Designed miniproteins, single chains, continued (2). Designs and how they scored, part 85

Each design is a single chain, and the fold is of that chain. pLDDT is the mean over its residues in the fold that is shown.

## One batch from the design tools (miniprotein)

Design m7135
Fold by ESMFold2-Fast:
Structure m7135 (fold): chain A 91 residues (1-91)
Amino acid sequence: MDAVIAELERRIEEDPNDSEAWNLLGSLYLAQGDLDKAIEYFKKSLEADPNNAISYANLGEALRRQGDDDKAAEYFEKALALAPDNLDVRA
């Protein structure tokens, strides 16, 4: 796990607009239960690519686990607006 995190952090240092690296880093922290770091990194992913539907969905899930259901709902709605037919998985 730590080696993967280090590689993703290196990618972000080289390219701060690597939305995929920010999203993957957030997902790793979400899996570890570190909701604050997960939320921070998913927000960085969205700063790099505001059209990243996966990052909106993951941010919603992190907020839901933190107990912020109202904000979670807002981010899930944004994810659905960007990928209503899950086109990001099919592209």
Scores: mean pLDDT 80

Design m7136
Fold by ESMFold2-Fast:
Structure m7136 (fold): chain A 67 residues (1-67)
Amino acid sequence: MKLSEERIKGESYLIAGSVYKSIGDYKKAAEYYRKAAEYFKKSGTEEDLKQAEISEKLAEEYEKKAK
C-alpha cells in the first residue's frame, strides 16, 4: 500500500528535473523541480518540506538560466 504517494511523485519529478538539466533543457528542468516542490509540500513531513524548499530553489536557479 502506498504510504506517501505525494513523496513518490515528488521524487519522480526531482529525477525528471535532473534529467532535463543534464541535457541542457533548463526550462523543463525548472518546471519539473517546481512540480517536485509542490508534491513534497503536499507530503507535509519535516523532511519532505526541506526537500520542497531545495527543489523550489533549484526551480528558481534554472528559470534564470532558461532566459
Scores: mean pLDDT 81

Design m7137
Fold by ESMFold2-Fast:
Structure m7137 (fold): chain A 60 residues (1-60)
Amino acid sequence: NKEGKEAAIKAAEEKIKEEKDPKAKEALRKTLEALKKAKTSEEVQKALEEGMAELSEAPG
């Protein structure tokens, strides 16, 4: 996928299918919605960053 958007959407859908934690699943669903709504590369990156932050919720 040239823009990465389709790849990101597919990755999010796969994670949602494999995720068993309801909280993490909701965060992934929110990320998927943001990715589907994204019109620009910047919005795609923003959605991914927010989704990753919500999923981790832990210091590095």
Scores: mean pLDDT 71

Design m7138
Fold by ESMFold2-Fast:
Structure m7138 (fold): chain A 71 residues (1-71)
Amino acid sequence: GVESLIKALKHEDQDVRRSAALALGTSGDQRAVEALVKALKDEDQAVRIAAEQALRKIGGDEAEEAIRKVT
């Protein structure tokens, strides 16, 4: 579920974090927005890109504001 994917955004493996971000984007669930905003500052560039793409798919005021700060 979405909660398990949100937890996966904190996984030690960058490939797991990237996959979780993409899956959260596809879910469209607003509960993911706060965790994805944090993932925009991830140490791995591919995770940051995936988080931005996920936020664009989910949308909403918080997601749009966070994207504007990093683009």
Scores: mean pLDDT 82

Design m7139
Fold by ESMFold2-Fast:
Structure m7139 (fold): chain A 66 residues (1-66)
Amino acid sequence: SMEERGRETAELIRRLLAEGASVEEAAARAEEVFGKPSKELQELLKEIGEKLREIGDEFEEELRKK
């Protein structure tokens, strides 16, 4: 099912992120293993990736200041 594939894809991405991969790297590897996710899941992953990048950039900027 799409829900089951989505869950497995998300679990793999979560595991790869925990191992130090970027969101883009984790998403690319998940695509390699499970195939291209649905358009809806692709859009959601892009949105999450953009938000995590914003947070990462803000965190890096704050660390550089102090």
Scores: mean pLDDT 69

Design m7140
Fold by ESMFold2-Fast:
Structure m7140 (fold): chain A 68 residues (1-68)
Amino acid sequence: SKEEIIKELEEIRKFLEELVKKGKATPAEVQLLEDLKHALENIDKLSEEELKILLGYAKVAVEGAKAR
């Protein structure tokens, strides 16, 4: 559901915010955080399909960060 996707995006946003706060984020991860914040602020204008695409990309980025 759209609500479940939003919840996962919010959890990834919090993960990336903590990574930035610790000075461990790459420039690409800083940009992803800004993109996620913008998407979440405009959530009512985004389709479930658009959110699924963003979530897929964000999950791959988080896996890469955790592998470091």
Scores: mean pLDDT 85

Design m7141
Fold by ESMFold2-Fast:
Structure m7141 (fold): chain A 64 residues (1-64)
Amino acid sequence: VEEALEYIKKSLEAFKKGDFDTFKENFQKAVEILKEAGREKEAELVLKSLDIFVSNIAPDVKLT
């Protein structure tokens, strides 16, 4: 479970740097780890947090 949090933090750092590929990959790993641990509700919260984070930071930010 803590490992999933580490991947979430790495995803957020990558997003702030504009590295969306690394962001998506690490976020996907976090969700997968949570599901494998039987923490499916937590995986849903991670997905929801991603949507809020992207919307709140800047919808106009381009990652190219």
Scores: mean pLDDT 69

Design m7142
Fold by ESMFold2-Fast:
Structure m7142 (fold): chain A 65 residues (1-65)
Amino acid sequence: SVEELVKKGLEALERGDYEKAAEYFIQASEEARKLGNEDLAEKFRTMAAGAYARAGDLSKAAKYG
């Protein structure tokens, strides 16, 4: 579910695992898009971009931000 993916992403952020957090937020974004909720998909894409930036992956941060 979208909520479980977001929960896993937030838990990864708490551990400092920014790459894993970004991956979960991307998965949440894709699931929200499949459900037709583009606004929610955009929100999760932004969260993933932030997590990639914190990981130092500026290329992926730019791709999703």
Scores: mean pLDDT 87

Design m7143
Fold by ESMFold2-Fast:
Structure m7143 (fold): chain A 74 residues (1-74)
Amino acid sequence: SRDELLRAGAELAREVKAMTGNEDHLLKVVAMLHAVLDGDFETARKIADELLKELSPEQAERFRELFDRVLAVA
């Protein structure tokens, strides 16, 4: 449901904030979640790939877990 998607997305945003503290990363997460809500998975994946390049390997693994949860309820 949209409510489940928003909850999963909020968890992803909170975790990215905790891991990086970077406002530009949070804006990318918001843009990515808007693309998912619109069914534009190509744009969502492109934004996710850009963000992943800026994360450490450990942060990237955690981001992938949370992004997969978002996609699972989309």
Scores: mean pLDDT 85

Design m7144
Fold by ESMFold2-Fast:
Structure m7144 (fold): chain A 79 residues (1-79)
Amino acid sequence: MAEELIKKGEEAYKQGDYLTAAYYYSQAAKEAAKQGDVQLAIESLGKAAKAALDETNPENRAQGMKYVSEAADVVQDAM
């Protein structure tokens, strides 16, 4: 369920685990898109992008942005 993935992302973000947060928010965006919830998909994608950009480790930031890019493709296909 997209909402549970968002909750996991929020918990990771609060702990400063931005890469894990970007992953869960990206998965939430994909799940929301599959369910036809375009609004939730876009909001989740935005949260994933913010989490990836908040990551200070360059390799983790690049990985987070890859999660965001993959999720963005799924969201665009659902629109």
Scores: mean pLDDT 86

Design m7145
Fold by ESMFold2-Fast:
Structure m7145 (fold): chain A 108 residues (1-108)
Amino acid sequence: MEEDKLVEKTIEFLKHLPEALVDAARAAGAPVEVKILDYKEVSEENKKKLLEAIDQARERYRRLMEEAGLTPEQRAAFDAFFDELKKLVEEGKIPTRFEVRIPAAEPA
């Protein structure tokens, strides 16, 4: 029960995450760092479901990044995040806590 609710919440979060991060990157004018701060174990069945959701979010992200005119550096930072996220889930772990950091303190 708790795992299924967590998985559903995570999938919902991932579905909306691309737009929020692209908006943050545009506002910052710099690469946005996303860190996975905590995780919980997940079943093999839910792991497959999460991997599918991650792939869908990554595809949507690529399209949004291109449309938003993000720099190659900004796009590379997000690709690195999704690679880390996918690897974590492949290890049977679901991220339960994220931190979004904008390293550029100064606006353009």
Scores: mean pLDDT 74

Design m7146
Fold by ESMFold2-Fast:
Structure m7146 (fold): chain A 111 residues (1-111)
Amino acid sequence: MEEAEKLVEEAKEYEKKKNYIKALSLYIEAYELYVKLKKYEEAEKVFEEAKKLVEENKEEIEKEMGEGFLEELAKKYVKKGKELEKEGKYEEAEIYYKIALVLDPKNEEAK
């Protein structure tokens, strides 16, 4: 859908403005939408953009939002994934675990 492409364009615009939190949020939303639409190639591209944004800007993000922000956010996505698994929604749970690994690659529960 056109909506996912708009989210990516908006994310890139916020990234240029150095609003990394808003950019990350929009990339995550676009990733979820592409996976739900079974557009896995587009989803993978958005996932890599989000991963690169976090890896390149981790220090700036944590300076703005507080130390451990990305690790705490990753834990919230792991919790969402576990709740979806309990509902039998394994494919949707996988989305949230992948998001958690982008936010904190060392998160053992998301591996």
Scores: mean pLDDT 79

Design m7147
Fold by ESMFold2-Fast:
Structure m7147 (fold): chain A 89 residues (1-89)
Amino acid sequence: MEYLEKAIEYAKEGKLDKAAEYLNKALSDPFRNPEALGFINKVKEIYLPLLQEGKSEKEAKEETIKKLVEEGYDKNLAEAAVEYVSKVY
């Protein structure tokens, strides 16, 4: 919980590198942070099909962020999660 909370705080501050770092820490303990794992799986389910359809990485990132924000997620958190998925995919 503390790692996910820190990730959200840093994302809101625009510190996407720090947000990604704490999101990674939350994902390293999915038993204690299942919300972080669920959120990343949701990001992957949106982002990966867009790449498969032939969209550029930029287009896929922008569409994924837009969809996550439309579903009620914080924009900075969505941007940090999309950056994380794009790096480790």
Scores: mean pLDDT 76

Design m7148
Fold by ESMFold2-Fast:
Structure m7148 (fold): chain A 70 residues (1-70)
Amino acid sequence: MEERLEEARRKMEPSLERLRRRAKELGASEESLTFAEMQLAIDLVHGVDPEEAERRALEALDRAAKEEGL
């Protein structure tokens, strides 16, 4: 588990930067960004492909921003 968590953390860093950039572009709240970051972490811990996990997290961020009226 620890080794998978460490690998997930390394794979998360580029995706986290992309999520933060997207959140800034959308003007999304810190809460929406945190929600997307949590979804990314959950998917990666469950062995979802990093590219697919990032795509899902970006979609989650877009949905959360839309709920904010953005």
Scores: mean pLDDT 76

Design m7149
Fold by ESMFold2-Fast:
Structure m7149 (fold): chain A 57 residues (1-57)
Amino acid sequence: SIDEVIEQLEKENPLKAAGVKLGRGEVLPEETLKKLLELAKKEGDEAMVKLLTTHLS
């Protein structure tokens, strides 16, 4: 299933998995979004920084 694919992706690349989840309209907890934002900043993933910041309004 698609959920199994996302679970596997999350183990390998949590930022890509988060992008897929948000793209599917999933609501992530603010705490999770903040942790992912810190990771995106550390990895220099500008696209994910912008996406996650938009969801932390």
Scores: mean pLDDT 80

Design m7150
Fold by ESMFold2-Fast:
Structure m7150 (fold): chain A 55 residues (1-55)
Amino acid sequence: GSSEMRAIDEETRRRMDELLARWRRADPDEAERISREMVGLLGDHGARLDEIRRS
């Protein structure tokens, strides 16, 4: 249901906030790894939202 989508949205936002905080203080090598994780997280979330919106 729609409540499940809200829970996923909030979880993704929380994870992104944590990754951004780490990214800002990380060295270049670690920052690249975190950046890759962020891109993957946003991509998955965006795909899920698009699926729901098309429905």
Scores: mean pLDDT 74

Design m7151
Fold by ESMFold2-Fast:
Structure m7151 (fold): chain A 64 residues (1-64)
Amino acid sequence: SLLERLQELAREAVELMPKDPEKAQEVLNLIDQALTYLSNGDVKKAEELLKEAEKLVKEAKEEL
């Protein structure tokens, strides 16, 4: 579940890059932070960061 969400977010960030590179980079930064928390066993913080990334992607798509 978390892996699938991460893969989907990474794909959407790549697709967003040519249209909104700054928001795409913010999403990628949140994914990187979530991976760091996951590697430390902090699943709750990782999930919060992934939710923030998902919100940014949704907002970026609505503003385009």
Scores: mean pLDDT 82

Design m7152
Fold by ESMFold2-Fast:
Structure m7152 (fold): chain A 64 residues (1-64)
Amino acid sequence: GAELEALARRAGLSPEEVRRALEGAKKLLQEGVPEEVIVQLLVRISGLSREVAEEIVRLARREL
């Protein structure tokens, strides 16, 4: 959607990369992983800024 495309543009990533990160965050939230841990994983593994990682976790929570 438009918000995912806007986030990808801000992050310097493809929409597909953001979608994969979003789906991963959703799975971790469902497994009870704390949001701060998910943010740290996205920053470390995917090279995202903290702001982008926090936005992805927010979107993931909204979609649950």
Scores: mean pLDDT 81

Design m7153
Fold by ESMFold2-Fast:
Structure m7153 (fold): chain A 67 residues (1-67)
Amino acid sequence: MEKKKEALKELLEEEFGVPPELVTPEDLEELLELVEKVEEAAAAGDEETALEYVEKIKKLAEELRKK
């Protein structure tokens, strides 16, 4: 869990330009839940639901970058 949070912070910084200091533990938990939802939908073969959660992750990353 903790390693996954740290990897997600690095991904947000490198791919979306979100400094780790702008990411709260609550934001990380929300992003992790969305990532888990993407993984669950993909495992179930529900590509539409998986893409919907990917879009939510992108929007949240954009909101964090603007603050």
Scores: mean pLDDT 76

Design m7154
Fold by ESMFold2-Fast:
Structure m7154 (fold): chain A 60 residues (1-60)
Amino acid sequence: LPEEARKLLTEAIEAYKKGDFDKAEELVRQAAEVAGLTEKQRRMLIAAVGIGDEETVLAA
C-alpha cells in the first residue's frame, strides 16, 4: 500500500478503537481510492481493520 493509504488505515484503526465507525469507514474508503482498490478489495480492508474489533465482525 502507498504510504498515504497506510496513514489513512492507521487513522481508521484508531477511529474503530474509539467507536467512531463512520469515520473509520470513510478513512478506509479514502485509503482504497488512494491505493486504487476495487469495491471488493475495499470491503476486505474494512474487514481486516475490524479483525481487532469484535463489534466490526458482527457487522459482516
Scores: mean pLDDT 68

Design m7155
Fold by ESMFold2-Fast:
Structure m7155 (fold): chain A 68 residues (1-68)
Amino acid sequence: SKEEVIERFKRVMEAAREALKTGDPTVLRVALHELERLLPQAKEAGAPDDMVKEGEELIAEIRRALAA
């Protein structure tokens, strides 16, 4: 279960990076929602600090992109 949460978080981060390349607000909103939902779960599951930081940075980057 913990491993599954961390793997899902990794996949969502990869999808978020691809979403940032598209610039599509709909795709970006989905990626943002998934990252915000999974980030606290990944932290509780014991995700490494560097992975958590990457997730936080992706959330900030998507928020910036959506504000433009």
Scores: mean pLDDT 85

Design m7156
Fold by ESMFold2-Fast:
Structure m7156 (fold): chain A 61 residues (1-61)
Amino acid sequence: GLSREQLIARGVELARESLALAAEDPNNPEAARLQREAMELLRKAGLSVEEIVALLTAVRE
C-alpha cells in the first residue's frame, strides 16, 4: 500500500485536479468523483476532518 506521505500527496493531487475541472464546469461529475477520492485518501492517511478542511483550503490558494 501507499505510505502516509504518498496518500497525502495523491489526495492533494486529486483535489487540485477536481478544482481545475470544477472551475471549468461546476456540474462536472468527474470533479465530484475526484473530490471524493481525494477525501478518502486523506482520511486513509489518518488526517482529522479539521486537517482535511485546512489542507483543501490551502490547495485552493
Scores: mean pLDDT 82

Design m7157
Fold by ESMFold2-Fast:
Structure m7157 (fold): chain A 115 residues (1-115)
Amino acid sequence: SEVERALRGLELSAEATSKISEEAAKRIEEIAEFLREQPEDFMGLIEKALEIARENGLLDEKTVEYLRRAISELLEEGLLSAPDVADIAAVLVTSEVEVDDAETVRDALRARLAG
């Protein structure tokens, strides 16, 4: 299933990330657990990732609001599969993103979905 592919992607991402940062890998594992417990709640998964990123100083409040709106719009447009949502969540909990970079992330996500 798409959810099983998403979970496998998160597990592989956590394993790779653990070689660089155990704390970042643990955040990916927390995202994987949410998806396992709530496999149809894609916006809930994104909200969980944004909360983790904010609490760990990876995103400021303004960037969180911008990304929440952009990702919500992509979900409403039907452009995001379960693996896509999982990939976005993993990036949000492992990368430091500033307001100027948030637009680049959105544009990169749209470009990936168009290819």
Scores: mean pLDDT 78

Design m7158
Fold by ESMFold2-Fast:
Structure m7158 (fold): chain A 74 residues (1-74)
Amino acid sequence: RLATVQRLAAQLGMTVDSRSSLDRIGMSIATARTALRMILAGAPRQAVVDVLTRTVPRDRARTIVDVWYARKAA
């Protein structure tokens, strides 16, 4: 559910405004939920990139993951 993605993103100091925000970057709710859970569980950056590359181009996936890990580290 979108609410689960929003809750997980908030734990990383991030905001997800709507499903449209995820759709704009080519990411499904299921993919976003899985990726955010992996980051919160301390998964390696590459494992999260691999999950995102199922729906998002690899270069974009790397950029997104780098931003998310930077926010987690802050």
Scores: mean pLDDT 69

Design m7159
Fold by ESMFold2-Fast:
Structure m7159 (fold): chain A 59 residues (1-59)
Amino acid sequence: SWDLLVEAQEALAAGDYERAVELLRKAIKENPDNPVAKQLLAEAYRRLGREEEAEKVLA
């Protein structure tokens, strides 16, 4: 879970938003109560122009 968050943050910093989404979805599946992972996933979706999916993650 921690390693997935680190890799996801690196992907976000590199502009690889599709990879960040994949890694963050895995992190949330392993720990659904992780608000940081959900926040980062919403940010990644917004960067991809997926506003509806970003809203759904935070709801």
Scores: mean pLDDT 82

Design m7160
Fold by ESMFold2-Fast:
Structure m7160 (fold): chain A 92 residues (1-92)
Amino acid sequence: GEIGLQLALAAIEIAHEDGGTVELEVRGDELVITLSGLSVTSLTAVALMAIGAELDGTPVEIKIEGDTLTITVRGLSPEQIEEILKFYRSRQ
C-alpha cells in the first residue's frame, strides 16, 4: 500500500518537473498512470523505481510503448487514491 502510494506520487512529480504529460485512470482499487513526453533520463528513473517496487512485492505492472510509460498500481485504499488525485490536480 505505502510503497505503491509513494511510487505514484514520485512518478507524477518526476513527469511534471520534466515537462511531460500525466494521465490518471481509476479502475476500482487500481490506478493507471500514463506518462508521456519524458526525457530518457526521467523515463528510466521512473521505470527503475516501478521495477524496484515490483521486485519488493508491491502489486505494480509496467508497460512501455514507444515514448509512453504506463504504470498500474493495485491495492491502494480509497484514501490513498484520493491523495494521489489531489496531488495530480495540484500539478495541473
Scores: mean pLDDT 84

Design m7161
Fold by ESMFold2-Fast:
Structure m7161 (fold): chain A 70 residues (1-70)
Amino acid sequence: DENDPEKYFNKGLEYFRKGDIKKAIEYFEKAIELDPNFAEAYINLSFLYRLLGEFEKADEYLKKAVEILK
């Protein structure tokens, strides 16, 4: 359904629930590519990168979410 960040975000949630962390990240990254102000997608990316042990990426995504939410 074209360029809809909410649809990519929902696909990310679906793959996360199925345990496919890499696909979840891919879809959340697509969501923020389409909407750079999608705070929830940044929060989910932060959480998933922490699960992978990539703490620097996790912190960077969390900072972006905080900047968007103010």
Scores: mean pLDDT 86

Design m7162
Fold by ESMFold2-Fast:
Structure m7162 (fold): chain A 70 residues (1-70)
Amino acid sequence: MSEEEQLRAFLDRLEATVLEAAKHASPEELEELLRQVREAFRILKEKYPQFSELIDEALERIERAIREAS
């Protein structure tokens, strides 16, 4: 209901979706996925600078998970 709650729910779903895609990706595909995720998060931070810390934490978790899959 709040903007923060909606953003948290969106980030949780995005993380789950990216991790599911990463399960079937080659190392080259994981690098491409990481590049796309970083770009999407840059745009998200531009739209919601007040939640930049929350967004950065979600990005760090996703990046770590992708690196562990490599």
Scores: mean pLDDT 80

Design m7163
Fold by ESMFold2-Fast:
Structure m7163 (fold): chain A 97 residues (1-97)
Amino acid sequence: EEEERRREEEALKRNEKLLEERRKKIEEAEDFIKELVKEVEKRLEEEGVDESTRELIVGEIEGVLLLAAMMGMPKEKMREQVEKAVEKALEAIKKKK
């Protein structure tokens, strides 16, 4: 029936719209996120953090930033979250020796 085909097309369109909206939010913040991630990587390298630990911390921060971007968090607030995450990571490293 034409009814089932219309239902399937409607479901696909809704799914595509949700994915597009999410992608657009990430894309709008992508350059900013990339810049912040690069700053974090440089800071961790300057602090003498080993490569494996740096990769883990950078990955965690990137994940937090992507989530923040999807939620429409302001750039200033995103920077604050990154600063706190880096400080906590450095504290954890210092506690281990």
Scores: mean pLDDT 75

Design m7164
Fold by ESMFold2-Fast:
Structure m7164 (fold): chain A 62 residues (1-62)
Amino acid sequence: SAALAKALVEHDLGIPRSVADEAVEMIRAGASKEEVADYLVEKAGLSREQALGAVEALRKLM
């Protein structure tokens, strides 16, 4: 579920709730993995590798 996906990303990677919410909405709107990863790098300060992992986790749990 999207709620579980957001909770895990917030807990494991320290991503702010507002950023996790927006990432989920971007995925639902059909944004590419790279577009969502770039957003997470910019807004949450993740490395590209961490951001790509976060997008995979969100997509698997949604």
Scores: mean pLDDT 80

Design m7165
Fold by ESMFold2-Fast:
Structure m7165 (fold): chain A 58 residues (1-58)
Amino acid sequence: DAAERALELAEKAAEGDGEAGRKAQRWATYANALGHTEEAERAGRLVREGAKKGAIPL
């Protein structure tokens, strides 16, 4: 759920989906609060990688 959602969205963010990156960060925070600290950290790293490749500017 929260950890799974965060990682799924983070993977989309890593492919350049900036909106998914923002949502992934919210889900990662929630997952961390539930004790899924490593999953939350991994989601954050994927979001940062997507940003470095160039987010969708709209």
Scores: mean pLDDT 73

Design m7166
Fold by ESMFold2-Fast:
Structure m7166 (fold): chain A 69 residues (1-69)
Amino acid sequence: RTVREALESLLAALREELAAGRDPTPLLLVGAHELKKMGEPELAARLEELARAGRHDEAVALLEQTLAS
């Protein structure tokens, strides 16, 4: 799959976890690992930072902004 498809899937799943009141940290860490394997190590590192800091709304914003570009 493409990076765009991976980002769209991750954003949709992240929104579902947040809407359900669940901790999305494991999802974000798995998603970041996939992005790193797909050649996006800087984006992966930023998502890991946001996940570990509990800044989940900023993770949503980052994914939305990246997809809008």
Scores: mean pLDDT 84

Design m7167
Fold by ESMFold2-Fast:
Structure m7167 (fold): chain A 64 residues (1-64)
Amino acid sequence: MEEIAEKLVKEFGYSREKALKIVEGALTLIKELGEELGYAYLRHSVGEKAAELVMEELKKKGLI
């Protein structure tokens, strides 16, 4: 989670607090609604590039 948040800070200029909330919210949405709906909501909130980064990093860590 922290490592994914750091990538959002570096690449997109989010604060660490905001980046962590994005990653935690994304994981919650994906676990509750599934990958398709979770990705759709995340993309609407933060844009396609940030959403793709979060999704790929969550998959790499085996969290989804």
Scores: mean pLDDT 80

Design m7168
Fold by ESMFold2-Fast:
Structure m7168 (fold): chain A 82 residues (1-82)
Amino acid sequence: AAPPEVELRVAPGSELTAEDLIEMARFLKELAERLGVPEAVQAADKAIESAKAGDIPTAVKYLDEATRLLGEAVQRRRAAAA
């Protein structure tokens, strides 16, 4: 079947500029470095690279991954400290 003419444009980050995504990724990278989460640092770096290339969907994907990794690390630290 032919692809639909109407695309769902309500994806998070589709309305954001590359500069906004780079700024968010830099913030997440700094936070990840302070918390010692190298996987989140790598995800944030990939988000910056993708945003610089104009690949907004890929940048958003890596930003989401970085936030997930940071959230898991924070929860693990809280569980270990309890």
Scores: mean pLDDT 74

Design m7169
Fold by ESMFold2-Fast:
Structure m7169 (fold): chain A 91 residues (1-91)
Amino acid sequence: GHMEEAIRRAKEELRRALELAKEAGVPEKVIELIERALELADRDPDEAIRAVEEALRLLEEIAAETDITPDIFRISQIREHLRRALELLRE
């Protein structure tokens, strides 16, 4: 149904965020939070939401401290996929 499709799409967004995060070399803690959200998306969407929110908070802090334009752009892409996953998990 609609909820199953939303979770499937959220997991696709989370997988893309994870791929980009690993390629960009973001801190391991951010990678672990995205992996946790993927693990929990089907089983505990509320905990998955909390993991995505924490990953977004950490990426915002990193972006605020980063003055290198390519790294800011990569972080922005990761954050966009995480925001989309968050919206889908809240459905």
Scores: mean pLDDT 84

Design m7170
Fold by ESMFold2-Fast:
Structure m7170 (fold): chain A 82 residues (1-82)
Amino acid sequence: MDTIIDSINDIINSGSTGTIPMPHSFINSMINIFYDNFNTINPDNNIWNIGNNMFDTINTYDYIDIGNINTSMNNFINIINS
């Protein structure tokens, strides 16, 4: 988990607008961790709904628009780091 959190923090801290290449293994790992850990803990949390919508979107694209996911990623990271 620490390595994944560090990678996500690097993306957030970049502050870039545009698109980034995301490895499918990384995205799949994030999705699995999200569903396994957060569905049980906080199903009614608004961040849970944002995460679900974000991961549905991610599963459609080879590249991720940083502007579109930055807020959702920040919220997701705050849950993981709390």
Scores: mean pLDDT 50

Design m7171
Fold by ESMFold2-Fast:
Structure m7171 (fold): chain A 76 residues (1-76)
Amino acid sequence: MSREELEKKIEELEERIREDPNDAEAWLELARLYYELGKYDEAERVATLFHVRFGDDESLAEEAAELAARLAETRD
């Protein structure tokens, strides 16, 4: 996917989150796209917000923890 396509997708996901802040899939995808763009600080912020909102959901908490672990591991 091109940089322009990734940035457009990020904008669409941010709009989805504005309309429905409980759209867990949009939050998770947004964090992944920031990670793919090399924007690790933004990806970490989004992943942290996801954990705060959905950390009590056992199925989603595991995905959030895995993403956070990957961000910590690859960020130099």
Scores: mean pLDDT 74

Design m7172
Fold by ESMFold2-Fast:
Structure m7172 (fold): chain A 60 residues (1-60)
Amino acid sequence: KEVEVTDEELLELFIKSIKHAMTENKVPLEEIEKIVEEDVEDEKLKKLALKAIEIVKKEL
């Protein structure tokens, strides 16, 4: 399918990616948050990624 990605789908993808980085690559959540804040230039994507980090942090 041609992908019309919704904000909900992006949020879910970010949550999965963050959890994968933490569990498989052993990247600390704090480092992921810092990378998102420093390297994500798109304001909407940054906001969604930070929301995903908050969700993951709540589940810990």
Scores: mean pLDDT 76

